Designed miniproteins, single chains, continued (2). Designs and how they scored, part 29

Each design is a single chain, and the fold is of that chain. pLDDT is the mean over its residues in the fold that is shown.

## One batch from the design tools (miniprotein)

Design m4973
Fold by ESMFold2-Fast:
Formats: structure tokens, sequence, C-alpha cells
Structure m4973 (fold): chain A 120 residues (1-120)
């Protein structure tokens, strides 16, 4: 990767991490029975994930970097939608599971971003 592609990937990974933090918080609120707040935050996370996917698709020239960021953004959006559905159903157990999944994905993305920046 060029230094510019490197920087774009690191920035994209950090933005995916920010979306996943919102998904994790939405899932925790749903697990606590705070469904209205959880739905609102999950919708915000889904919007931010879609904006990130669209921007990566439009601006990233390297197919490998673009496809990776698009896939991560789509994954974050799908997770946000699942949190929204769990909250709408009042499914606190599903919300707890989704919070764990968001936390694992967040940890992976954060580690990739940090390792990448350290290698640059």
Amino acid sequence: LSAAEAAALAAGLREVGEVLELVREAARLAAEGRYEEAIRLAEEAAERAEALRARAEATIADPGVRDRLVALAEGARDLAERVREAARAGDEERARELARQAEEMLATVAAEAAAYEAAA
C-alpha cells in the first residue's frame, strides 16, 4: 500500500470503530430495557455505516482497501439493524448477544487500525 492508501485505510477503520461503539451502546441500552433510546442510537449507527460505505465506494481507488472498508461498513450496518429489531421485539437476551458481537468486532477493528498505524 502507498502512504496515502495506508492513511485512508487507517482513517476508515477508525470510522468503522466509531460506528461499532454506537452499535455496542445501542445494544447495551436494549439489554437494559431502554428500547426507545436503543432504537434511536441504532438508527444513527446504521446511517453512519451507510454513509461510510458510500464514501468508501466512491473515493477509495484500491479495490482491496475499498472492498474491505465496504464489507466492514455493511457488517456494522447489519449489526445496527439487528440491534434495532431486538429492541423493537423487547428481546434483552438477543441484545446482550449483539452487544458482545459488537464488542468483538470493535476490538478487532481497533487492533487492525493500531497495528497498521504502528507499521507505517
Scores: mean pLDDT 86

Design m4974
Fold by ESMFold2-Fast:
Structure m4974 (fold): chain A 80 residues (1-80)
Amino acid sequence: MEEVFATKDPEKAAELERRFRELMRKSQKAIDEGNLEEAKKYAEELDRIAREFDELGNPVLAALAYIGAAITKIAIEKKE
């Protein structure tokens, strides 16, 4: 629960975390379906969310989002 207090804007952080989970799910589905253009857009959104977590003072969630974006990009390159 201290994570809520550690974040400058906990409501925004919660919204970004929800979007992060949704984007990870959607990016994996797009990759599995061969929709690499859509997956690339999701990877770019994951990078944006990671930066926003970092700016809100939540480096752990920022790191997780950066890792998610990196994994998505690697999967896209492997499928292309």
Scores: mean pLDDT 76

Design m4975
Fold by ESMFold2-Fast:
Order: sequence, then structure tokens, then C-alpha cells
Structure m4975 (fold): chain A 69 residues (1-69)
Amino acid sequence: MELLAMFLSADRDRDGVITEAELRAMLASRPTPPSEAEIAAALALIKEVDRDRDGRVTVAELYEYARSL
């Protein structure tokens, strides 16, 4: 599963902002839970991209980060 796709699916409010809580809620709603490594990687990516450390990441910041890889 692609991390970017997971974050886009977690944006429940469609406001272009993804929080850790929204990501966790999306993962919890799946019939088959993701691996612990996938959850850890997604949370680590939020922390790395979240420069302001406010627990929120914009979709634009995720796209810019992905382009830097």
C-alpha cells in the first residue's frame, strides 16, 4: 500500500489537511488491519513532513515531499 494513497484516504474533511487522528481512524475502519510496519511508516512520515509539529500535514506538503524523493 502506498503511503501517499493512505494519507489521501485519511482526509475525511476533504480540507486538504491530514491529521494523525484521521489516519488512525481510516486504518481502524479497514476490514483487514495494516501491518505494524505500515502504520509506523505512515506515522513517521507525518512527523517528518510536519515541519511545524502541529500534528497536521497538508496534501500539498505531501506531494512536495514525494517529489523530493
Scores: mean pLDDT 62

Design m4976
Fold by ESMFold2-Fast:
Structure m4976 (fold): chain A 74 residues (1-74)
Amino acid sequence: MLSPEEAEEAARAIEEALRATPGVESAIAEVRDGVAYARVTLADNSSEAVFRAQETHRRAAAELGLESGWVPVE
């Protein structure tokens, strides 16, 4: 399990990656029990925009050794 400090750093890194993704208006991330969660608001809710956000989240989580949880997209 990640320490609370490691989980916080991981959450911030995932938020930065998501916010750097084109079309993302906002992103909030949390890491719990080895799983990365995020909530993302998109300017365009097309399938392509949703896929890009989910792919960014999955990749960022994998780089940190975490499982990707649900990414609610609005």
Scores: mean pLDDT 75

Design m4977
Fold by ESMFold2-Fast:
Structure m4977 (fold): chain A 64 residues (1-64)
Amino acid sequence: KSKEELIKGAEKGIEAAKEYLKKGDAGGAVSYAGRALQDAEEGGAPEEVIKEAREVLEEGLKAR
């Protein structure tokens, strides 16, 4: 994937992970947030996007 596609994927993944957290699906949140973090780092996403992915991943891991 191009950097643009990776960043776009990360943003969608973060949004999905947040929705899973709201629904109480910690496993879904971890899966989507983890992939979003990988895509954000690989794509060189802005610091805010990387930070948000990490925060959602941490919340999902603690909610299990």
Scores: mean pLDDT 81

Design m4978
Fold by ESMFold2-Fast:
Structure m4978 (fold): chain A 60 residues (1-60)
Amino acid sequence: SDRERQLVALDNLLDTLAALGVDPSTISKLRRDFREGRMSLQQLKDLLSQRQHDVLDAER
């Protein structure tokens, strides 16, 4: 279902954010905000893109 695909995408985005140094309490909050409809996958992708840019720019 579309919801199951969205939950898989959510888990992948949150796992990547955690790997990039986002703390577990923030990850838990983002997961709850998504479940409650207060945050979209696009907003999470934007957060991930921002963090990936910061990490890549720090790589020499």
Scores: mean pLDDT 80

Design m4979
Fold by ESMFold2-Fast:
Structure m4979 (fold): chain A 78 residues (1-78)
Amino acid sequence: SELEELKKRLLERLNEMANYMQENGLSLEQVMEMLKDVPLPKLSPELEKFLEEISKRTGIPLELLKRLMGVLLKELEA
């Protein structure tokens, strides 16, 4: 389903982000600053709940996960 593909892409992007942060010596706060101008997307309740679970499990702020999802949704529309 589209929802499962989107979840998979988010997890892949989070892994890529973690590697990029490690390679460039970036903090989570610096990544949040880079994404501050990304608008918060309109998400389904199921997708929002998924992001809340990821936030709880990883310690990544929910706002950062939502903004990252907004980037992924925009890339899929292009």
Scores: mean pLDDT 79

Design m4980
Fold by ESMFold2-Fast:
Structure m4980 (fold): chain A 96 residues (1-96)
Amino acid sequence: AEEDAENARRVAEILEEAAKKMEEYKSQGDKQGAVNTAKTAADEIEKLDSPVARRAAKQARYAANLAEQGKFDEAIKVLRESAEAARRTAEILEKI
């Protein structure tokens, strides 16, 4: 469905932006900024009514927990991999 494809694309955009911002906060040593970025992304994604959003929100919450532990590279990787999965889902749904 078009709406499901749009939701998956929106999830990917939110996660891609969060990963980029977390890299910026990592370069500045701003742990709180990195954690808040992942939490904000999860909150925004949770407002979307789709299975892709539910799964992505859990990954964004996990990335926030990794950032709280100072594991920024792992947190960024989780956000990027989740964004890629959402992009692939959008591409599949657009063909239906």
Scores: mean pLDDT 85

Design m4981
Fold by ESMFold2-Fast:
Structure m4981 (fold): chain A 67 residues (1-67)
Amino acid sequence: GEAEEREKVRREQARALAQGLATYNGQQLLGFEVEEKGNVLTLTATTDKGTIVVTTDRATGATTIEV
């Protein structure tokens, strides 16, 4: 249904962002997790050299990245 399609798009976008951030930092992406709480979306990317956390507030458009 429409909800499943929206979740699929979110996961694909999260995967692309995780891969891009890992590559940009010269790291290999090993895995990623997405958590959504209200308007806040948290992407945790596990790499061969550590963890990258991206937090996006969809209501304000604010994004923070922690390496």
Scores: mean pLDDT 77

Design m4982
Fold by ESMFold2-Fast:
Structure m4982 (fold): chain A 60 residues (1-60)
Amino acid sequence: MLSLEQILEQYRELLRTHSGLEVMQKVLDILDENKYSREEQQELLDGASLEGERRAAERA
């Protein structure tokens, strides 16, 4: 089982090589595989969204 911190780091890594939609799908699949609660999933997705916005701004 991966920690939330490890999953967030994988999300950052995936954002370097994949589209945002593909990354979100992969993150959701990883969270489901590791049996995280809905509350934990939402917290991680909020953090991932902020990181995604930051990276989109860097590309613009």
Scores: mean pLDDT 64

Design m4983
Fold by ESMFold2-Fast:
Structure m4983 (fold): chain A 73 residues (1-73)
Amino acid sequence: SMHTTKVTIHLPDGTVVEITLTEDDQGNILSEEIKTRKGPPQPYPQTRIESSRPLSEEAKQRILKLVSEFLKK
């Protein structure tokens, strides 16, 4: 089976980054999609994570790296 996790990062300038990760039953990342769109500006960055199951360590580390890179500036 495949499991999908969606991460949405809303940046203060209004940029919205949507990351979709697909994992197999063993927690291996099968695909990664990054999409950007424009939303309203916000005073603080916001992150939302939606997952069909608990995240694997591989997926957690990948998400943390991506989120930190977008939030650093």
Scores: mean pLDDT 79

Design m4984
Fold by ESMFold2-Fast:
Structure m4984 (fold): chain A 91 residues (1-91)
Amino acid sequence: SMDELIDAIFEDLGIEKSIAERLKKILREVFKLNDKQIVMAARFLVKPEEVNEEVVEEILGKEVFEILKKIYEENNGDLEKIIEKLEKYKK
């Protein structure tokens, strides 16, 4: 498990532990992302200015990237609201 490394990256991004656990769960269980994709998705959702969108799309795949980008834009980058919307996606 890379959970300790993912947790360290989420802490560096300034994500509270409770929010981090919810985000990891949805990205892993609903979107079926691997550990590298989870890290890239979190970086995109928290600090989009620090990532290259073309690289994010390549790593996540177009479909997942478009869903995350739409939800990010519709919720003005509010991570807690983004997580609430993502939790409503198909399990």
Scores: mean pLDDT 83

Design m4985
Fold by ESMFold2-Fast:
Structure m4985 (fold): chain A 82 residues (1-82)
Amino acid sequence: ELTKRFLADIVVNEKARELAKELGVDPQVAIDAARRAMAGMPREEIRRWLIEKYGLSEETAQRVVDGAEEAAKEAKKLADFL
């Protein structure tokens, strides 16, 4: 459990940083979004949270949510493989 969680955290953080670089947003914004996606938060709730907390546009928030969900999915796949 601890080892799987640790690996998933590393993978999601790295993918979130890549996403942040591509979209020109703060890495912490992408990391927080990816962690919420990993916790099972619905896409619409993450998108709303990004707009309300960080003042992102609808378009940017949607791109962050899309990338965050993909990062979370890949991290979960790696954790399940272990």
Scores: mean pLDDT 79

Design m4986
Fold by ESMFold2-Fast:
Structure m4986 (fold): chain A 61 residues (1-61)
Amino acid sequence: MITEEQLKKLSPVAQKVVEALLENPDATDEEIAEKVNIPGIGKETVKKIRDALVENGYIEI
């Protein structure tokens, strides 16, 4: 589980992705992109960030 200190060290986009996943762990990458609502960040970018967060142990599959 990600700590608040670890969350603060992530990029703003990665922080929003983590926050959206903590709110709804079953959310699709598309739903997360809509929730994050950052211009230029679509589901493909969210998927890459999500995969990186899983690989680094910040979130569980």
Scores: mean pLDDT 72

Design m4987
Fold by ESMFold2-Fast:
Structure m4987 (fold): chain A 70 residues (1-70)
Amino acid sequence: SMDQRQDAVRDVGQQVVSGTIRSMSQLDRAVDDTRRRLSSQGVSFDDSDVDTVYRGVRVQVRSGSTDVVL
């Protein structure tokens, strides 16, 4: 559902904020793992959801603030 997709986006963003994800390769892996997990539950995690995660990370890096990740 949409809520499951939004929760997944938020969870990945929180991993970046908490420092669990520290590189683009770790972020890419987390996105891939999330996509596979949601797919097994019948929930699509598409390119727009992926873009939302990457846009949040780009805003964080550009502004230097963790408060704007999601």
Scores: mean pLDDT 68

Design m4988
Fold by ESMFold2-Fast:
Structure m4988 (fold): chain A 93 residues (1-93)
Amino acid sequence: SSDDITQLAARYLLDNRDTILSQADRLIPQLRQQYSDQPLTDDQIRRISLTRSSFDAASDFLRSQGIPIDGSTLGAISTASLAFTNGTSQQLV
């Protein structure tokens, strides 16, 4: 079910939190360039970076497990990524 995929993705993200944080940090300069016409706060950039990095990490993990990335799976990844970003942001503040 999509709930099972969401739980699998969420668990993977938590187990690999430090790696995802490092990947998010590396993405920040690219995001500042991308949003140069609409300067974002450091917190907004960090949140966008965490969301993208966690989404990519979960997506790559599920592909490695042989799970097809269809619309339902994308929804599950988005849910897990958002939850991870929200939880991580609360811990960093």
Scores: mean pLDDT 84

Design m4989
Fold by ESMFold2-Fast:
Structure m4989 (fold): chain A 83 residues (1-83)
Amino acid sequence: MDLEEALEELIEEARKYVKKGEEAYKKKDYTKAIEYYRLAIDYLDHARHIALSLGDTERYEELSKEREEVEEKLKKVEEELKK
């Protein structure tokens, strides 16, 4: 019960920060976009750990793909900030 609730909350927070990062990126606030994407990755990593603890390998794989997508977005923003 508690772990499944924690998993859903972490996924919700991760997706919230992905959206905030995308909004910051559109405004060319690259520093905030990086901060939000890093927070999203942290929440996704925590969610993946809980999914493994629950034996939910399918959800672990889905969250791993979502993490990779956010990491690619982060890399693109970091390259923009270097200019």
Scores: mean pLDDT 86

Design m4990
Fold by ESMFold2-Fast:
Structure m4990 (fold): chain A 86 residues (1-86)
Amino acid sequence: GPPMAPAVAEAILAVGRASLADGASLGAAIGATLRAMGGAAQLQLAGDVEGGVEDALEAAELAESAGAARGAEAGRRAAEAIRAAG
């Protein structure tokens, strides 16, 4: 498949790391990271920039619901990275 842009990969990893730093549970941090990774997969496998952005924004909402404000910001940055890579 096409290579993942380094900025997209970094932004996805930042979602989980920031959520954990904010005190979210491991499960919540993993859930948000997997949703953001789903966004990157939409872009890489289907060429779906809009779907990728939506999945990354859902990752931000999951992080916010877990009380992870920096995790939510990282999810929004992942959405911008996906938009820029498409």
Scores: mean pLDDT 83

Design m4991
Fold by ESMFold2-Fast:
Structure m4991 (fold): chain A 80 residues (1-80)
Amino acid sequence: SILEKLEAEEKAILEALAPTVERARAGDPEAQRELIEKQVDILDKYAQLAKQLNILTAEDEQTLARMKATAAERLAELAA
């Protein structure tokens, strides 16, 4: 599915962002927020593409909603 392609692309991007990932792992909340914001941006991009191509399934919609909700919760936790 498009979400599976998104996950593979996210992994490649995170590998390219190794310095930011290392900062996030060291407990830098700014780096952690940057990574989560990047993930949400990628999710929105692929959701729009999937909808445009009329290949967004109900399962994909549920997974996307859950992933975005989890990201929002983590961002709120980092802001506190």
Scores: mean pLDDT 77

Design m4992
Fold by ESMFold2-Fast:
Structure m4992 (fold): chain A 81 residues (1-81)
Amino acid sequence: SDEDKAFLEMLNRINQVLADEDDPAAARARAEALIDEYVARLKEEFGYSDEEAARIRAGLLRLLDALLADQQARKAAKAAA
């Protein structure tokens, strides 16, 4: 679907940011901007309410924070080996 395509495009762009940006704070800020673009599209193109969009945004940010924490832990483990 067009919605699934929009989600995949956002994920691909976030994956590029995480590959290119070594600073976790900068990576988070750039990925958050991509999440905001996706959430705006959900409202504009797919008829999501502000409340639904805010819940999706909050969920995606929690997943992003978990992914960044996992990536940092893996990098620290490799540096210690």
Scores: mean pLDDT 85

Design m4993
Fold by ESMFold2-Fast:
Structure m4993 (fold): chain A 78 residues (1-78)
Amino acid sequence: AAEAAARAAYETAKDLPLDVRQKVAMISARAAMEADGDPERVKELVKERLEKMGVPSDLANKIAEAAAQAVRDALAAA
């Protein structure tokens, strides 16, 4: 779940600078671990943390949804 969230966030943030994309991936992985597999909580945590680091709200929402979807898909595949 955490790895899937990190990958989805990194791919969704492809237009951001490399250092920011890496931070986005790490934030998404940590959010997935803290959420204990709850996709809605992953979405909330990722969006909040990305907005705090200055990511625009529209992009933060897109990344948060991608991370949440990746967690949902990983749980369904298990």
Scores: mean pLDDT 79

Design m4994
Fold by ESMFold2-Fast:
Order: structure tokens, then C-alpha cells, then sequence
Structure m4994 (fold): chain A 70 residues (1-70)
């Protein structure tokens, strides 16, 4: 799970011309409650610190992984 979430976050483009806007509402609510804190923490670090993405964009990417794995 942690590796999967990090890989999804790593696919996000860094802030720039090719930036994809991430929806901030999808996958955040109750879905994230079931994810391990280590998985979420790893994805947030990669997305926000290395890719320069907003926290909401990272949560959306992690939320999609959570839906697939349950």
C-alpha cells in the first residue's frame, strides 16, 4: 500500500505548465480514514515536498489508490 500510494503520487507532475489540477473533494472524506497513516504520510511527503503539489491533490491521488485496494 505505501509503495503503491507513493508511486501514484510520483506520477503527479511537479508544479508547472503541464500541471494537472487535482480535484480536492474526491476520495478524501471517509475513504482516507481506513488508510494506514504511514501510507498517507509517505504519499504526502513525496507529493508536497518533491513534486510541489498541493495537499489536496496528493490526498486525491491517495484516495484513488485506497478505493482500488479497499
Amino acid sequence: LTEKAVEETAKLEPTGDTRKPGPRSLGISGLMVGMSSSTVSAAVRVGTEEKGRSFSDVLEAVGKVGREYQ
Scores: mean pLDDT 53

Design m4995
Fold by ESMFold2-Fast:
Structure m4995 (fold): chain A 92 residues (1-92)
Amino acid sequence: SAADARRAGARAALEQLLGLLRAGDFEGFRRVLEALLAELRRLPVEDALAILGTMIEGLRAALAAETDPEVRAALQEAIARLEALAAELRAA
C-alpha cells in the first residue's frame, strides 16, 4: 500500500541518518538531512507529515538511548528541524 511504502521509505531514511552518526560522519548526516527536508517540501502535505512523524519518532528513540554528547546534539538538531517543518506544513 502507499502508506506501507511511505513507512518503509521513512525507516530507510532513518537508518541512513543513524548509520552516518554511528560512522561519525556528521557532515554526511547534515547533507542527507538537508536533502530529506528539501524532498519532503516537494511531497503532498499528508505524505510529508506521515514521513515526518515516523522520522521524529525514530530519532527521539535514538536520542533516548544515546549518551555521546556530539551524537545527542546532532539528533536534537535533526528532531528540531523535522518538527519545525511539520509545524510549517500543518499551518499551511
Scores: mean pLDDT 87

Design m4996
Fold by ESMFold2-Fast:
Structure m4996 (fold): chain A 119 residues (1-119)
Amino acid sequence: SEREALEELILLEGEAAVLANEVAALADAEGREELRRLAEEISVLEQEGIDLLAEMLRNGVTREALERLIALEERAIELNRKLLELAKKENASERIIELIERIRKLEEEGLRLLRELLE
């Protein structure tokens, strides 16, 4: 159902935000300021997505709201791509790289579900 899809999206974005915060904390511990900043930006975008999804659960789904959420998710995916490229360039720990790849999978699944709702 539409409601179940929105609830699943909230869970996916919530997990992505938690993992992004873990990347930021590990990057901070390694003295990687730019990597930390990009991870924090992803966490903020995920929270904006959660807020929009919560509004859609309260007031109903519109095409406009779905298109806004898709754009937000596409921004998060692009930031994640830059974060992964930077992590590899700086030889960040394997743990950081694994977490970034996990975030990407969650974001890609979220985008897939959003596009399926856009009918």
Scores: mean pLDDT 89

Design m4997
Fold by ESMFold2-Fast:
Structure m4997 (fold): chain A 58 residues (1-58)
Amino acid sequence: PLTPEQLRARIAELRKEIEALRAELAANPNMDPIRKAVMEARITVLESEIALLEKQLA
């Protein structure tokens, strides 16, 4: 089980990962469509994980 402080730290880590993925997508507009879809799916999964962690803090 994670403490509230650990939950906030984990959320911050996930937000940084999303930021990095979005930056890579923006830097590579002609990226392979399959790779782009995989990265977009990963962002969606990370956003869902953040939402679940935020519910644990409530």
Scores: mean pLDDT 85

Design m4998
Fold by ESMFold2-Fast:
Structure m4998 (fold): chain A 75 residues (1-75)
Amino acid sequence: VDKVVEEAVNTLVTALGEAGKSEEGRRLAFEINRAVSEGDLKKAAQILLKGADLLESLGKTEEAEKLRKAAKELE
């Protein structure tokens, strides 16, 4: 697992857990890791961007920006 993806997934899971959305965080983490394992970095980036949008909607703008930066690295 790329360190950038690992840090982004950890940020996503932690931030969603704090917002009471642990199940959604775990589901998104699973989908991102699956896409990476399949070599589909474009799909992984798209899921990271969806996670970022969700975090921003919850007021976690700094965490959302970290996920967007990680998504750009996967292109």
Scores: mean pLDDT 84

Design m4999
Fold by ESMFold2-Fast:
Parts: structure tokens; sequence; C-alpha cells
Structure m4999 (fold): chain A 80 residues (1-80)
């Protein structure tokens, strides 16, 4: 729905704006990295299912996935 798409666009914008702060927080709390990685991977999979089911527009979901994948990559680099 248009309401769901708008909410997802806002969440994507908020994630993009706060990505560096989230990564800085995880760098300060390395004990949270495994859980953060697991949750990000699960959320990416969930968004892919929402696209496949037509619950969100593909363009909106793909933008969210891109931001989540960038955050996931950053979290994995902090663990390395």
Amino acid sequence: SAEVDAAVRQATADLRANKDAILAYLASHPELLDAAIEHLEALIETVKKWIAEGKISADVGEELIAELEELLAGAKELKA
C-alpha cells in the first residue's frame, strides 16, 4: 500500500542518516556484533519476502535492502 511504501521510505531515510552512528555504537559494543549481524541478515530476508509477496513496491524494498546490506557489511568489517 502507499502508506506502507511511505513508512518504508522513511525508515530507509532514517537508516541512511543514522548508519555512521549505528556503526560507531556497535564498534563500542563488540559483544552485540553477532546478534546485530544475525538480525540484519534476517531483516534483509524478510524485506525480500515482502517484495515477492507484493506487500511493498520493489523499488522501495530494494532501496531498503541496499542500506541494510551496507550496514551489514560495516558490522562484519568491525568483527574482522
Scores: mean pLDDT 88

Design m5000
Fold by ESMFold2-Fast:
Parts: C-alpha cells; sequence; structure tokens
Structure m5000 (fold): chain A 68 residues (1-68)
C-alpha cells in the first residue's frame, strides 16, 4: 500500500512537471487511475484496498488541479 501511494505521488508530480493544461491533466489522471486499478488487481489487493488507492489518487489529483 505505502509503495503504491508513493508511485501515485511520483506519477502526479511527473505529470504536473510537464505543465499540462487542465483538460490534458484530467485525461491523464483517468488513464493512470485505470492502470493503477489493473496493477492493484493483479497484485491481489482487496476491493477495499483498491478503493482506498483510487480515492487517494483522486484526492491528490484534485489538490494539484486546484493549484493550477
Amino acid sequence: MEELKKLIDRALESLKAMKPDKETFEKQVKVLIQSLKRIAERLGLTDEQIEELINYFKKKAEELLKEM
């Protein structure tokens, strides 16, 4: 869980560093969430853990979007 949250943080930082517009940022976030869900499912995480990770991702992305 901690490692996956770290990957989320790094992915969002990398995306923000590229200075995307809001539309591009939102599209990339959706793609990354879908990828994260597939990875978590393959790692054998529970539905509860996957939901926690997706909610964490969405909250982090929303915070960054407010700064843009």
Scores: mean pLDDT 79

Design m5001
Fold by ESMFold2-Fast:
Structure m5001 (fold): chain A 72 residues (1-72)
Amino acid sequence: MEEEKKEKEKEDIEKSRERMRKVIDQGVEHRAEERGLSDEEVERLRERGYAALDETMERSKTDPHLYSTSIG
């Protein structure tokens, strides 16, 4: 029954992605208000955030400890 483990892993990854996407959107929105960013700059920041999220998700497959690491 490896299927149950794969389904749970997939759900956790999707939930984490959705959650992080919301955090990125919130951060971009906050920065846009703080800095008076243009729609073009907001879109660029969002794209960068999503790209960084995808990279982080790929890395977390190799090292689960990286998932809880605070960037300091």
Scores: mean pLDDT 69

Design m5002
Fold by ESMFold2-Fast:
Structure m5002 (fold): chain A 85 residues (1-85)
Amino acid sequence: SKKEELEKILEEAKKIVDEVQELLKENLDLLKEPRVQKLVEETDAAFQALVEAADAGDVEAAKEALKKLKEKAKELKELIEELKK
């Protein structure tokens, strides 16, 4: 059902957000970097779009937002790893 698909999307999104929050908590000094701030904002925007799509019952919009959230979270992790070298 659409409800079950949205619940799975939201569960996956929550895991990604929790992982990003822990990453940022471990790297608080890097939050001063403009590139990190931009990716944090873009990751937050993607998560907000996903929540709004889920609230509207829009599975396709929720899937698109989840894809964007995954892409931005990955970019953020890669940037933080690069900046720690």
Scores: mean pLDDT 88

Design m5003
Fold by ESMFold2-Fast:
Structure m5003 (fold): chain A 65 residues (1-65)
Amino acid sequence: EEKERLAESTAAVTRRALEESGWPQERIDRYAELAREAALNSKDPGEFGRLFQEGKARLDAEEAA
């Protein structure tokens, strides 16, 4: 299952980058899951970027509320 493997890899890379930046675990988990979800639901790298940015904007708005 190529897409699931890609999604897991994308989430792992995102998690590592956020851990290195000193983010709290709960926030890391949310953004890593966003990356996995975007990878699973995208057909192209362009769609991945769009879905990730849309999800990030939503999470950022929820955090700011």
Scores: mean pLDDT 76

Design m5004
Fold by ESMFold2-Fast:
Structure m5004 (fold): chain A 62 residues (1-62)
Amino acid sequence: GPLDAGAAVLHAASGVPWEQARNGVQAAVDLGLTPEQGADLLHLHLGASREAGRAAARAAGM
């Protein structure tokens, strides 16, 4: 589904472990974040690049 697609993008692009990527993407979606806000959350908490975070957010349907 979209959350798994977002997690896969984040895992592949940033090297974030799958479980952490999946939980981070789910948290961003559950909070109703925009793609930019979601990318910021993933950058600050998981060390993902903002580019990878934005790609993950788009894949998750944000």
Scores: mean pLDDT 86

Design m5005
Fold by ESMFold2-Fast:
Structure m5005 (fold): chain A 73 residues (1-73)
Amino acid sequence: SKTTALEVAAGILIVAAELEKSPETVRQAVDLLKKLPVEERNINLLERVKSIARQLGDEETAAEAEKLIEEVK
C-alpha cells in the first residue's frame, strides 16, 4: 500500500540519517511522512525524526515533526 511504502522509505531514511548524522536526510524522512494522511501517520517514526533533528541541531525539522505529531493526537 502507499502508506506502507512511504513508512518503509521513511524508516530507511531515518536509519541513514542516524548513521550519517545528516540533517538533509532527516528532512527527506519528514517530507515523506507528511505525504501520509493524518490518520495514517506513524507517531513513532515522527518521534524518531524529532529526536534525531534535535541531536543534529535542526530545530526547524524538529518543530515540523512535533507539529505533525500534534495533528494526529
Scores: mean pLDDT 81

Design m5006
Fold by ESMFold2-Fast:
Structure m5006 (fold): chain A 90 residues (1-90)
Amino acid sequence: MERLRELIRKAAEDPDPEVAAEAALEVAEILKEPYLRARGDRREALEAVRRLAEEAGYAGVVAFTTKELPPEVVRLSTEGALGALEALAK
């Protein structure tokens, strides 16, 4: 997780837009793997996204995940993940 956390930080905060863009692409590729393994199980997909979002700040991680997935998976996972993350923010 350390490398993923560092990449998410770079994507969100790096002042060099090229470095930020490359980090965002690599985050999307890494998130795609656990998301595809949870394919067909919304709960597992949401939990994976939630854990990563807690680590890096929720908006960025959800955005990276949603861009690389089929629309129906994006809709179900994003709505559930955002709801869970909002509840956690308290």
Scores: mean pLDDT 50

Design m5007
Fold by ESMFold2-Fast:
Structure m5007 (fold): chain A 75 residues (1-75)
Amino acid sequence: SLEAEALRELAEAIRKYQAGEITTEEFVDRVREIMARLRAAGTPEALHTLENIKEIVRSLAKKYNDQALLEAAEA
């Protein structure tokens, strides 16, 4: 499903970000791309997954004290 693919792509992006394999900017770009696809779908399921992803990214922003991650979560 679109939702399962979004969560899988987010998990991969988080793994790469935490491993230092991608920059904060690359991570933010990937997150925004995932969120944009869910927002475009506009189904209740997609929007619910979008809110879950926003919460996950907000948690990472707090953990790393990173304003760019926080701004990505609120977009």
Scores: mean pLDDT 88

Design m5008
Fold by ESMFold2-Fast:
Structure m5008 (fold): chain A 74 residues (1-74)
Amino acid sequence: MSLEEILEKMEEIREKLLELMKEAGQSDEVIQFFEDGFNKLIEETKRNPEKAEERLKNAETFYNQLAEMLGKPK
């Protein structure tokens, strides 16, 4: 998978995560915290592309775990 494809998928996961948080009734402050954290992850992935696939997999796992905890199916 290319770096551009990985970054695009991470961006999609960020959007899904923010939507999940909004649907769960989380505060704007909590939503902003996750958005900032994900933006830092994307920026780090641009600087260290050799770990991009691992970071993407970890981001997907995190999203799935959070979705499960907030009452949504995997």
Scores: mean pLDDT 79

